# Designed miniproteins, single chains, continued (4): the designs that were tried, part 63

Each design is a single chain, and the fold is of that chain. pLDDT is the mean over its residues in the fold that is shown.

## One batch from the design tools (miniprotein)

Design m14174
Fold by ESMFold2-Fast:
Structure m14174 (fold): chain A 59 residues (1-59)
Amino acid sequence: MEEIKERVKKILKEAGLTDDAAESVANGVAEGTPDELLRLVLKRMGVSDEAIDEVLALK
């Protein structure tokens, strides 16, 4: 859980998200938010499809 959260946060911060936004998404991943909802949220936040795919591959 913690290792996945840390890697998700790193990917999203490199994609331009703030610390707070990256941590919120990382918590959602750790809590089992569905891939479909994560993809929708991240696209709305302006994250690239490549970065989204990297995050989803960690699940």
Scores: mean pLDDT 79

Design m14175
Fold by ESMFold2-Fast:
Structure m14175 (fold): chain A 105 residues (1-105)
Amino acid sequence: SLSGPLTGKRILLLDEDEAFAERLRAYLESLGALVAGVAHSDKQTILDIARILAKEIKFDAILVAPSLVEEARELFPDVPIVEVHPDDDFDAVAARIVEAIEASR
């Protein structure tokens, strides 16, 4: 089998919807991505964990709920940010991640 465009890519997922984040993480991991999923009902808890991860891990892309876009840009200024919505098609999300990573090169 050939490696896909997301194989080995490090992705951070930040969302307030834990169930959506878990489903999207599982989908992206099925494509070979290495996903750190941070999901919590409290926005500050998400951001506190994201700050720790920003110091330890170099991500290829950040996936973020609309409510967290500005804070994600501040924490990861040199990393492509992809906004995700609960009604997004997962294949379309994967395509947007690939496009964002390629555009950042």
Scores: mean pLDDT 86

Design m14176
Fold by ESMFold2-Fast:
Structure m14176 (fold): chain A 65 residues (1-65)
Amino acid sequence: AVELEKEIVKLLKENFSLSVFEAKILIEVLLSSSVEGEENIVKILVEIYSVPESVVKKIIELAKK
């Protein structure tokens, strides 16, 4: 959802100075979690996109709203 994307982008910009493009990739990967599983999504975001684990956990919490 566009609103969820905006919230995540704002959070990442304020805390980690990530770009909108990076935040969009994170949201797409998270939304595909039904295929990969939550643990695999955490691993992908940390290893491939270099997102801190604490941020990944926060994004997952926001996505569950």
Scores: mean pLDDT 60

Design m14177
Fold by ESMFold2-Fast:
Structure m14177 (fold): chain A 87 residues (1-87)
Amino acid sequence: PPPVIRTEADRAALALIERGENWLKLPKEEQQELLGKMGDAFAEASRAAKEEGLDTDEATVVITYYMVFEGLSIEEALERLKEELQK
């Protein structure tokens, strides 16, 4: 069944899946670079989410998405997540 978007985390996860489909079309060197960036961002996002009391897989995914694909800093990604959680 198609995914139902209920939260910002669901939206970020869907965008990551779509980006992942496009990632498979990239040269191998670019795939490895993007994977490395995602790993680094995920580790930093997980730490920041825990520090802010948002220590969930969903929060970590959303922060990682903002950092890697929207080019936000960790601080900007956290602020954006907090704003979206208030909507």
Scores: mean pLDDT 71

Design m14178
Fold by ESMFold2-Fast:
Structure m14178 (fold): chain A 72 residues (1-72)
Amino acid sequence: MEEYERKIDEINDEFLKKAGEAKSLEELQQIIREAQKRVDEEVPDNSYTASKFTAAAIRAVGIYLEKTGAVR
């Protein structure tokens, strides 16, 4: 369990860093797709790792929307 938690955290950390540098929604979507593929390939299919990645993806979208002035 701990090993998979470390792997998902590593993927999420790299993903969030790249997502923070995205210049467009299209780039953000591509970054999310690439990160999802890594999760599917490197981490076992279970609800914990899936929910952790989903939470990170939601956070990345929120950061992007705030950066572009689309939120408040």
Scores: mean pLDDT 75

Design m14179
Fold by ESMFold2-Fast:
Structure m14179 (fold): chain A 98 residues (1-98)
Amino acid sequence: MEEKLAKIDELIDQLEKSTNPEDIINLTREIMKLVDELPGEEAIEALKRAIDALNRKIEQSTDENVRIAAASSLVALATYLTAEANRLGKRDELIAQA
């Protein structure tokens, strides 16, 4: 788990430093693959950090293609975050009924 979290942190750092639209999309995809292997709470925390990095990229970038790539990547991560949060909520309801 710690090794996967460290790799995600490295990918987020690369995402923040990238000025290439293709790299932003590829880094986001790689982050999503690693997040899929994490337990729910750690997955949510990692997704929130990646979303924050993409928000900063949109705000700071003067390149339209970089902003578009970051915005598209943000929508994908936000969708994944919503799905994970909903899954955890349903699990809590099942435990409460048992």
Scores: mean pLDDT 79

Design m14180
Fold by ESMFold2-Fast:
Structure m14180 (fold): chain A 79 residues (1-79)
Amino acid sequence: PPVPPPVSEETLKRALEAARRLFERGGMEAVTVRAIAEEAGISQGAASYVLYPKHPTKEQLEMQIEMGVAEIERGVAKL
């Protein structure tokens, strides 16, 4: 059986919404563990788990893929 996530579903939703808002305002540079924790009102440990999950949910995977693609595009544009 999979290890249960150390964060609640509500905490996960708040963190994902906070990450999306931060990304929209400042891109990947704004999406930090500390910024997510402050924006969502959660612990830095919970924010870290949301950003770097060992067993990501579909929503976490979609967000990470979207942000990763945008970061690569920005990196290519700077080169």
Scores: mean pLDDT 66

Design m14181
Fold by ESMFold2-Fast:
Structure m14181 (fold): chain A 68 residues (1-68)
Amino acid sequence: AAEEAIRRAAEEARALLSEVLSEEEATKQANVLRDGAMAMVAAGVPVEVAVAYMRREALQLKEEALAR
């Protein structure tokens, strides 16, 4: 359940970021967010909080890329 939610959020982040970043960079950033979310869950953070973190960070990265 946790792995599936985080994997799905990572795929959403990759798709969102690929609109403004290269495929390689979007994949790299999505993997960083996934690793961070997995570490949060391992530390006892609820899955819904980790997924919300991924979505917020992906949106922030997209906004920063558009401002360049």
Scores: mean pLDDT 83

Design m14182
Fold by ESMFold2-Fast:
Structure m14182 (fold): chain A 97 residues (1-97)
Amino acid sequence: MEPEVFEEEFEAENEEEAALKVAELRVEVLKRALEKGKFPLIEEEGTVENGVIRFRVRVEELDLEEFQKRTSFKTREEFEEYLKLLEEELEKMKKAL
């Protein structure tokens, strides 16, 4: 199937808030893609303008075979373990704020 592509942009007041927003978006995108039987390739760009941190995130939802060709992930189980680690890091970040 054709890969689905979308982009989102957000602003943050500091690096901790920016990191939290990126982590929340990554976890949400990964969960939604897995529910569809797809695997997201995420590209991030960060800039600082007038003291505001601005992030742009681009996501491509790929089939497993294409995802394996473009990433270091070899199995669905490895990717699910990665998602679990991201969820644990997100919870730690929420407690640190």
Scores: mean pLDDT 72

Design m14183
Fold by ESMFold2-Fast:
Structure m14183 (fold): chain A 80 residues (1-80)
Amino acid sequence: SQEELEKLQEESIERLLEALARAIDAMEARGAPEEEIRELVLWFGEELSKILEAIKNGDLEEAKRLTEEAIEKIERLIEE
């Protein structure tokens, strides 16, 4: 349903933005180059675009899979 799609979109964006913010903070704290942070932000934008397209196409399973994979990758950057 449209309501389920909107809720998934909102929840996915919120989780991804929170993870991104934590990763940027962690990278800055360890002195990562600005180029690496820029690459993370650009990659994030591309992945978010893919997730939103999956939601738009009604592919909830793909959207959830992409969201979890993106979060796992971001969390690995935090745990470094």
Scores: mean pLDDT 84

Design m14184
Fold by ESMFold2-Fast:
Structure m14184 (fold): chain A 95 residues (1-95)
Amino acid sequence: DYKKKAEEYLEKALNEYKLSDTPEQLFERILALYEAAKYYEKAGDKEKARVLYHDFISAYDFLSNNGLIFPKGELGERVKKAYEEAKKDYEKLKQ
């Protein structure tokens, strides 16, 4: 159930690590926003998907511009790939 998975990832993003101790925890949290957006899109909820893609992009840009050290290795590559894919998906949902 795509809607159920979307809701699970959104809950993770909103309630996990309210006071994030590490950049890794912060980036795992914003990745949960991206995963939620993907599953809302698969569920046909294009409006929620669009908003969550934008929220993920905005969070990534905010963390990057404020000098937060990006995670390296697999998590860093996943976040970077998600950011580029989210920008493409956001633009498609605006059309």
Scores: mean pLDDT 77

Design m14185
Fold by ESMFold2-Fast:
Structure m14185 (fold): chain A 65 residues (1-65)
Amino acid sequence: SVEEEYRRQVADLETQKQALKTSIEEQARKEGWSQEELDERLAQVDKALQRGLELLRQRREELLR
């Protein structure tokens, strides 16, 4: 169903972005990034997640109409 596919895509996107954040934090630790640089990079990941969730929501709404 559209709802099942939407929930799966949302879960996959959230999992992917969490893995990316973990990778970024690990790289920041290894390369000695400032807290400001880390915060900016993590904020960009959060913005990308929000944009992706909005796109999935729009597609779901289109498929339900």
Scores: mean pLDDT 85

Design m14186
Fold by ESMFold2-Fast:
Structure m14186 (fold): chain A 83 residues (1-83)
Amino acid sequence: MFEEVKRLIEELQKALEAGDSDKAIELARQLHRKVGEITDKEQLEEIRKLLEPVRALADKQPFDVVVEVTLLEISVAIALRAA
């Protein structure tokens, strides 16, 4: 699961860099569901760090993309508190 989540974050970053809002929304939705399956605190901290450049890119995107990335960040924060 952790390696799949890392690959999806890389794909999300590329979609955001390309301005592909539909792809970015779908990837962010997949990610926020999958992050809940990760229970290792160190892996969740690495995911949080990988999302920092994603957040910077998302702030330049349409509102729908900003919402989905924000929900993903909330999912990581919830998972970290549970770990």
Scores: mean pLDDT 83

Design m14187
Fold by ESMFold2-Fast:
Structure m14187 (fold): chain A 86 residues (1-86)
Amino acid sequence: MSIIDEIEELSKKLSPADQEEVRKLLEEARKAAEEGDYLKAYEYLIKALRHMGKAFEEQGASPEDILRVTILLFTAFAEKVDVELA
């Protein structure tokens, strides 16, 4: 499962408004990746994950869901660094 697929699955637990914001950010990430701009793609994924983290805190989400967002955020940062170093 790709990082985008995991973010999409996890976003289903958010309010409709927060799901829409995450969806828009993932769409921008996909467009950047299609253009070969992987640095910009990961920046949008990081923005989506930050939005999800804030939304989960505001909703009183489970510790497991908060941990999952945190792991995905660190994964996105690591992948962005790999692109920057390539």
Scores: mean pLDDT 82

Design m14188
Fold by ESMFold2-Fast:
Structure m14188 (fold): chain A 82 residues (1-82)
Amino acid sequence: MQQELAEELQELAREVATEQEVETQSVQEIIEGAVSTLGAEIMKERGDASAEVREEALAEARKIPAVERLRLVLEKAKKEIA
């Protein structure tokens, strides 16, 4: 059950690793890195770099399902390269 979601998660993590040039990182490390990347984007949208906003941004990023989190990071990476 849910094998398709597990496969999608692994493929997305590999794509993120390739786009960010961190191919040596594990899937778990890529997933944790996505939290930091999305947290930074949320802080940028709020225009506030305070410790309180940073903690809230990281908490919001962690609420995003891993698959959606990796998709958002991949889209961000592609926009920065293009």
Scores: mean pLDDT 70

Design m14189
Fold by ESMFold2-Fast:
Structure m14189 (fold): chain A 67 residues (1-67)
Amino acid sequence: MEERKEIEEKLKEVKEKVSKELKKLGYPGFGALPQERLEKLTPEGIEQLEKALERNIKVEEERQKKE
């Protein structure tokens, strides 16, 4: 139970950071992850999520500039 709470807290921080960055790029913000994904999340998964979200932001930023 304790590990799950730590995972949720880290995920909340990542969501806030990504949402803020997405709004600066003109997007509506980062959507909430479905509950089923949160239940299966591991600490490694959170790190991958954080990296994937940052990469997606960069890709979208470059895509917007080319448009």
Scores: mean pLDDT 61

Design m14190
Fold by ESMFold2-Fast:
Structure m14190 (fold): chain A 65 residues (1-65)
Amino acid sequence: SEAEMEALIAEYVAKVEKAKSAEEVAQISREFEAELRARFSDEQTARALGRFERLAVQIWLEKQS
């Protein structure tokens, strides 16, 4: 469901906020994509990845500021 997808995005965004390196963020992103592909359609996965990427970039920029 959309609510389940939003909850998963929030979970992985929280992991990005706690990440200490770009390598950790890359690993979190790979795990997120794998989880999405196991539970959601290809179309839903693409949309969720796009939203997650925008949020992750914003968080990572704030951490470097």
Scores: mean pLDDT 82

Design m14191
Fold by ESMFold2-Fast:
Structure m14191 (fold): chain A 100 residues (1-100)
Amino acid sequence: IEKLIEELKKIAEELEELLSQEEVDWEKVKELLEKAKKIVLELVEKEADLEKVEEELNRLERLAQQVVLDPKAPEEVRKLALEVQVEIGVYKLTAAVKKI
């Protein structure tokens, strides 16, 4: 789980760097979003404590939102960013239900 959280942190850092560029490499953004989605799904499957990953999930959610709202982002990349936001939402909802 800690290894997955560290990978997610690195992905968020790389996404933030790429999105700060004047000319964004959307193929790299797509690759990082695909990796992020896979990690989020694995964290849900492993029932990882939300508290341990919440900061990185919030950062990733914000970055995915930036991609969704970027008029220069390809449709496929925006769709993937939306999917990442959905999976983060599912993780947060699943964790909330467990606390009840």
Scores: mean pLDDT 80

Design m14192
Fold by ESMFold2-Fast:
Structure m14192 (fold): chain A 70 residues (1-70)
Amino acid sequence: SAEEIVEELKKRGFDEKTAEAVGYAASIADEQGLSEEEFRELMRKAAKALGVELTDEEIDYALEIYRKKK
């Protein structure tokens, strides 16, 4: 679930706002049946909209967690 992704990211050391941005994107990806590539793009878009920075390393890690929780 999106909540599990947020908790795993916080545990890894992601700040709360960044983890929430990823969780929001994951919720939409699950609801709309988005591909991993579309989810990656959505994470970048959500981070920009919320005024947080997401590194490529953070995106890659979030994608790994998303795959595991799918």
Scores: mean pLDDT 80

Design m14193
Fold by ESMFold2-Fast:
Structure m14193 (fold): chain A 80 residues (1-80)
Amino acid sequence: SEKKKKIIEYMNKLIERLRAAGRDELADLIQETIEKTKNLSEEEFKKVALNIVDYAIEVTKDDPELRAELEKIKKEIESI
């Protein structure tokens, strides 16, 4: 589905932003989770993606600039 592809694009942006911030272990974990869940229904995959973004925001609370970018990605996924 086109919506699922768009969610994957935003999740890839999140992964790249985490890697740019030196959060490679977190980025690897998220990438693996997306790969394992990409065959779920569109609705279920969106729910998983939003849970992943919420987790990333929670574990990066010490980095306000990174957190702001992750919040932006969350809003973009929510709009799909």
Scores: mean pLDDT 87

Design m14194
Fold by ESMFold2-Fast:
Structure m14194 (fold): chain A 80 residues (1-80)
Amino acid sequence: MEPFRKLREEARAEGLRLGLELPDTPAALAELAARVAAVEALMEVIRNAPDKTPTAEVVLEILEAYLAGLREGLARRRAA
C-alpha cells in the first residue's frame, strides 16, 4: 500500500468537511475562496518547479485532494 494514500484520503475528507460546514455568510465564503486561491497558488509553484522531487509530487497530490474536497463541498452547498 502507498504510504501516503491515507494522508491524501484524509486531506480530501477534511476539505469536503470544511466546504460543507462553513457558515453561509459573506465572511465565511470569502475565507473559503481565499483558502482555495492560496492552495491553487501553492500547487502552481510546485507544478512549475524545474526539479520536482518525489516529496514535492506527494505534497502536490495531497493539496489536489484537499482542493478537490473543498470544491466538492462548495458545489454541494450551491446545489442545495
Scores: mean pLDDT 76

Design m14195
Fold by ESMFold2-Fast:
Structure m14195 (fold): chain A 91 residues (1-91)
Amino acid sequence: DEEVKKQEEELIANTSDPESLRELLESLTPEQRKLFIEMMKIEKEAAEKGKKLEEEEKTRKLSEEELEELRREAEEQQARIEALKAEIAAL
């Protein structure tokens, strides 16, 4: 799967410890590897939303409705991360 391989290389290139990440990915089954890559992508998106929420506490640029929507999306991403972690652990 060329797409999965490209996603793996992108994650490795952007990590602080490429050797440990490569070893981890190589220790996983192909199915676990796909789930792990998906989890890492969602964690990155969740981290970006977390930063926006922290900035909003200081700047107050978002409306109450927009802030609530951002919080809801962040909670949904965290729930998905936990679900993916459970799936990986079950394999």
Scores: mean pLDDT 75

Design m14196
Fold by ESMFold2-Fast:
Structure m14196 (fold): chain A 60 residues (1-60)
Amino acid sequence: MEEGRRTAQRLVDLYREAKAAGLTDEQIVELLKEEKERIKKYGTPEQQAMVDNIEILPRP
């Protein structure tokens, strides 16, 4: 559970940092998608489940 919370917070922080850096919504979605794919390949099952259930990304 703590790892899942940290993963959610990391994605929120990444979104905020990218937005502050002037990235477009499309670029931010791509960046977050890449991070989700990384976690799915290399993360723990808890982190993978959290990433799949996070609604941080705007709908396409």
Scores: mean pLDDT 68

Design m14197
Fold by ESMFold2-Fast:
Structure m14197 (fold): chain A 99 residues (1-99)
Amino acid sequence: EEVEREIEAVGLAMQAAVYASNGDVEKAVEYAKKAIEIDPGALDLFTGLVVFFAKYADIEEIEKMLEALKKLREEFPDNQAITDAIKEVEKILEEKKAA
C-alpha cells in the first residue's frame, strides 16, 4: 500500500519535471500537485529534477521551468523547497545570460 503510493508519487513528480523541461507549464503544475497530494516528499524530487534539468537547458526552457515553479509557489507559498528551487533556477538563468 505505502510502496504503491510512493511509486505513483515518484512517477508523477518525474513526469512533472519532464513537462517543465519541455515548457509545458500547465501539465508540470498539474502533475506536481498530484504527486504532492499523494506524498509531500515528491515535491523535493520534482524541485531537484527541475534544478538539474535547468543546468543543461537553454534560456527559454529555463524561463518556462521558472514559470512552473512560481505557479506552484502560489499554491504552496510556505514551502521552502519551492522557494529554494526558484532561487537556484534564477541563479542558473542569470549565469547563462551572462555567458
Scores: mean pLDDT 84

Design m14198
Fold by ESMFold2-Fast:
Structure m14198 (fold): chain A 55 residues (1-55)
Amino acid sequence: SMAEEELEELLKSDLSNEEKAELLRKGADFYMSLGHPILVEEAKKMLEYAEELEK
């Protein structure tokens, strides 16, 4: 999906783990605000990645 491609691109970027986590949380918040089931599920995955990056 487009969201999966964007996530992979973000994770491959030269941004710090803190910056990647911040962007993932912002993206997840936006997807959650739209209330679409597929986007809500994607937002949950983005939050899980953010937690792993800050571990």
Scores: mean pLDDT 77

Design m14199
Fold by ESMFold2-Fast:
Structure m14199 (fold): chain A 79 residues (1-79)
Amino acid sequence: MEKLKELLERFERARVEYEAARQWLADHPEDMDTPEGRALRERAEKAREEVEKFDSLLNTLVEQIQKLLDEIARRLAEL
């Protein structure tokens, strides 16, 4: 369980970093083509991709858990 929380916190930090990078680039348009600006954009894109993959997997897991709960509820109601 702790390892799952650690992974979730990493994805949450990635989302925060993405938003911070977008804000920094918006505040410093002259730096967008600098090595620092390019590195931030690359990092932001990587973080966004990871968040999207994680969200997709979470949606699948939530659906599976909901189906299992519904099956358990049906069986208990028949007892």
Scores: mean pLDDT 73

Design m14200
Fold by ESMFold2-Fast:
Structure m14200 (fold): chain A 104 residues (1-104)
Amino acid sequence: TDEGKKSSLDLSKSMILGDEEETYKSSIKFAKVVEKYGLKEVEKDAGPYIAMALGVLSSKGKEKAERSARGILKAADDLEKQGYSQETVDFLRYLALSALMAGE
């Protein structure tokens, strides 16, 4: 729960900043927490932070959303190659798509 909140907050902050490298790193950390506790438990902590990040991205425009999505997608691809669960990988890919839609 504390790790779930921290990793979700770190991911949300990197998305708001539109920092591709920080978004990549925070997505990797988030995925490790999801593998440890399960997606459903982490989503309970992550939901409010992710909603806030998507809301902020909708006001900052397409470029920040695209950089955030790139970081998340690269993390998802690397995690899939490392044998992380498909549920974790799919969640990150859907998050990246949500960021892109929010930025439009």
Scores: mean pLDDT 84

Design m14201
Fold by ESMFold2-Fast:
Structure m14201 (fold): chain A 85 residues (1-85)
Amino acid sequence: SEGLERLRELVEKLEEMLAAGVDSPELGELGIEAARLAVRVAPEEKRLELIGLLIRAIGHYLDGKYREAGEVGLEAARLALEAIE
C-alpha cells in the first residue's frame, strides 16, 4: 500500500538523518509523519500505543526537540512495521 511504502521510506530517511547527526525541524516533521502513518497502517491492537508515540513526537516538536521527535517517530514506524511484517 502507499502508506506502507511511505512508512518504509520514512524509516530509511530518519535512520540516515539521525546517524548523520541532523537536528533540524525537517527531522521532527518527518518523525511526526512517520508516527502518524504508523497509527494508520498498524493493526488495531497496536493503535493506542502508537497514538501515544505520535503525541510524544508532536510534544517534542513543539518544544523544539527535533531530534527527540525524529527518534520517537522512528520508534513508532519500526513498531508498526514489526507488527505488520
Scores: mean pLDDT 89

Design m14202
Fold by ESMFold2-Fast:
Structure m14202 (fold): chain A 82 residues (1-82)
Amino acid sequence: VSEAELRALEIALKALNPNLYEKVKDKSPEQLATAFVVTANVVALEDPSLIDKAVERIEKEATDLSPEQKATLIATVKAARP
């Protein structure tokens, strides 16, 4: 995981599950990515609109990502939507 991808995962996880973000923010990138995937799957089942909010935050706050990296991450987040 690149530094830019890690930054975008932090933004998305903080938007979807701030409590879990606080528990994993000091852990490895792998644990952060796992926490994001678990959270995205749960959120997609309970409230799909939170996926759209996470996408908006990635677009606005992950300004250090290339357009290609941003598009890939947004596609991954949207793929969690049922």
Scores: mean pLDDT 67

Design m14203
Fold by ESMFold2-Fast:
Structure m14203 (fold): chain A 79 residues (1-79)
Amino acid sequence: MSLEELEKKAEEIESKLTPEQIEQINAIAEKVGEEAREKGLSPEEAFERTLEALVEAGLLTEEEAELIREGLLLAHKQA
């Protein structure tokens, strides 16, 4: 999947979210970030934990989480 296709899918996901859901996503990401720091998790582990928490909360599907993982791998490959 291309970076442009991933960006388009990310926009579709964001457009479906309510302001309340966006606030919930930010709260989950912040909490997972704090837990990751406290436990000494790697950035990759912290990221996986965040995706898992968002899926568990029903804010992302497993398919959407996979697309986000693919996008980050593609971005790192170009850096």
Scores: mean pLDDT 71

Design m14204
Fold by ESMFold2-Fast:
Structure m14204 (fold): chain A 65 residues (1-65)
Amino acid sequence: MKEIDLAVVEVHAATLRSLGLTEVRFEGDEVTVTALQDSDEAREAAVKLGKLIEKILGKKVTLVF
């Protein structure tokens, strides 16, 4: 649940960040997922990560491209 779900999100976010595809910012109840490249791969990674965060953590996600 929350503990495992948070760990899953953190692992995915860290992996995508290490690949230079996305960055995640937590601001209280809001989460911003930024695509670090103007590429289809980075945008798709940001969208998928954002949906994962919304479904697992129930937080509002803002996508930035």
Scores: mean pLDDT 77

Design m14205
Fold by ESMFold2-Fast:
Structure m14205 (fold): chain A 66 residues (1-66)
Amino acid sequence: GLLSEEELRAVAEAAGISPGQAAQVALVYERAGGRPTDEQIRAAAELAGISEEQARRAVREIQRLR
């Protein structure tokens, strides 16, 4: 993704997930052109092994950093 290591750490902290899990959510976000659907957010949560709420918080923080 286009996020730096520092940005991934910020997303991870805000969502309560690991930086690796944040990177997986960020890849889904970038593939969706910055506008992931509810289905894409659920898919990201399943792939990262996190809750849908954690994935939503990660997406929100990525949007805030842009």
Scores: mean pLDDT 84

Design m14206
Fold by ESMFold2-Fast:
Structure m14206 (fold): chain A 60 residues (1-60)
Amino acid sequence: LSEEELEERKRKIDEAMEEGRERGRKAMEEYLKEGVLIGIGRGLREMGDVLGEALEEVRE
């Protein structure tokens, strides 16, 4: 694997992590009023979805 490919994958993962954190935080805030545990669960799930999608993009 080339150095360029490795850098590109790292960059995509880093960007996806930041985007996942943002979306997770927003989802968590949205549900915090109804229940802290529900908000946390929704936030983590949203983050997981974003990161999972990014991982599929860079896995090959």
Scores: mean pLDDT 72

Design m14207
Fold by ESMFold2-Fast:
Order: structure tokens, then sequence, then C-alpha cells
Structure m14207 (fold): chain A 57 residues (1-57)
């Protein structure tokens, strides 16, 4: 459930709903450059951003 991903991402990484959605869209687009920038802005690793996107799909 995407709602569960939002709750866990906020609790464990401080990610907003908007940040999770942006990470998922970058991942779906294969846009690694944008995914990396979003991870850096959120204070998480690129690997953590990939995990969030995969959990949200």
Amino acid sequence: SRELVYALAERHAGLTREQVDAIVEAYKAGDRETLKKLAEEAGITERQAVSVAEAAL
C-alpha cells in the first residue's frame, strides 16, 4: 500500500508525501540523476531512495 510507504518513509526518513511521489516518478522514468538529487535533498542515500520507490510500486 502506498499509504503505508508514506507513513514509513515519514517515520524513518522524514520524507513528505510529495518527496516520496517525486522519488517514485524519477525511478519509473529511469532518471537516476533526478533520483540522486532527490535523495541528497532528503538526506538519504540513493540506495534508500530506490528502496522507497520499489516499496511504493
Scores: mean pLDDT 84

Design m14208
Fold by ESMFold2-Fast:
Structure m14208 (fold): chain A 83 residues (1-83)
Amino acid sequence: DTDELSREVQRALNYSHKVENGNLSEEQKLIESTTRAWELAKKLGLPEEVLQQLIDSARLNGFNYLAEQLEHILETGKAPPPS
């Protein structure tokens, strides 16, 4: 569901902001939300243009960590390995 993807992306953006402000305890939640957003995008068969839009939005808001994760997905077509 695209609504669920949008929710997970927004959740990841919020956690990214907290991590960038020094709240490292939110890093695990950021990783989980980013992973879930990727799994939903893959399941829905979203075109590359949608992923690029999410990357651009993340960078515009200063969420470089989320942008890097989404760029990795776009480049490789694969999930980052579980850490």
Scores: mean pLDDT 66

Design m14209
Fold by ESMFold2-Fast:
Structure m14209 (fold): chain A 80 residues (1-80)
Amino acid sequence: LKEKAEELSHLTEEIQKLAEENRELMEKIAKELEETYLDAPEEEQEAALLELLSKNHPELAEAYEKYVKALKELKEEYKK
C-alpha cells in the first residue's frame, strides 16, 4: 500500500512539474475538454484528456496514463 502510494506521489509530482512547464498547453486542453466533453461521462473525459495529451505532449500523456493506472490499483487495494 505505502509503496504504491509513494509511486503515485512521485508520478503526481512529475505530472505537476510537466503541467507547470506546459501551462499554455494545459489551459488549451482544459478549454477543449470543457467545450466538447463537459456533459460526457467521466470515463470519456479521461479518455479525451489522454488523447489530447498524447497528441500534444507524449511524455506527459505517458506519465498521466501511469498515474491513472496506479491510482486505480491503489483504490482497488484500499477498498478490498
Scores: mean pLDDT 71

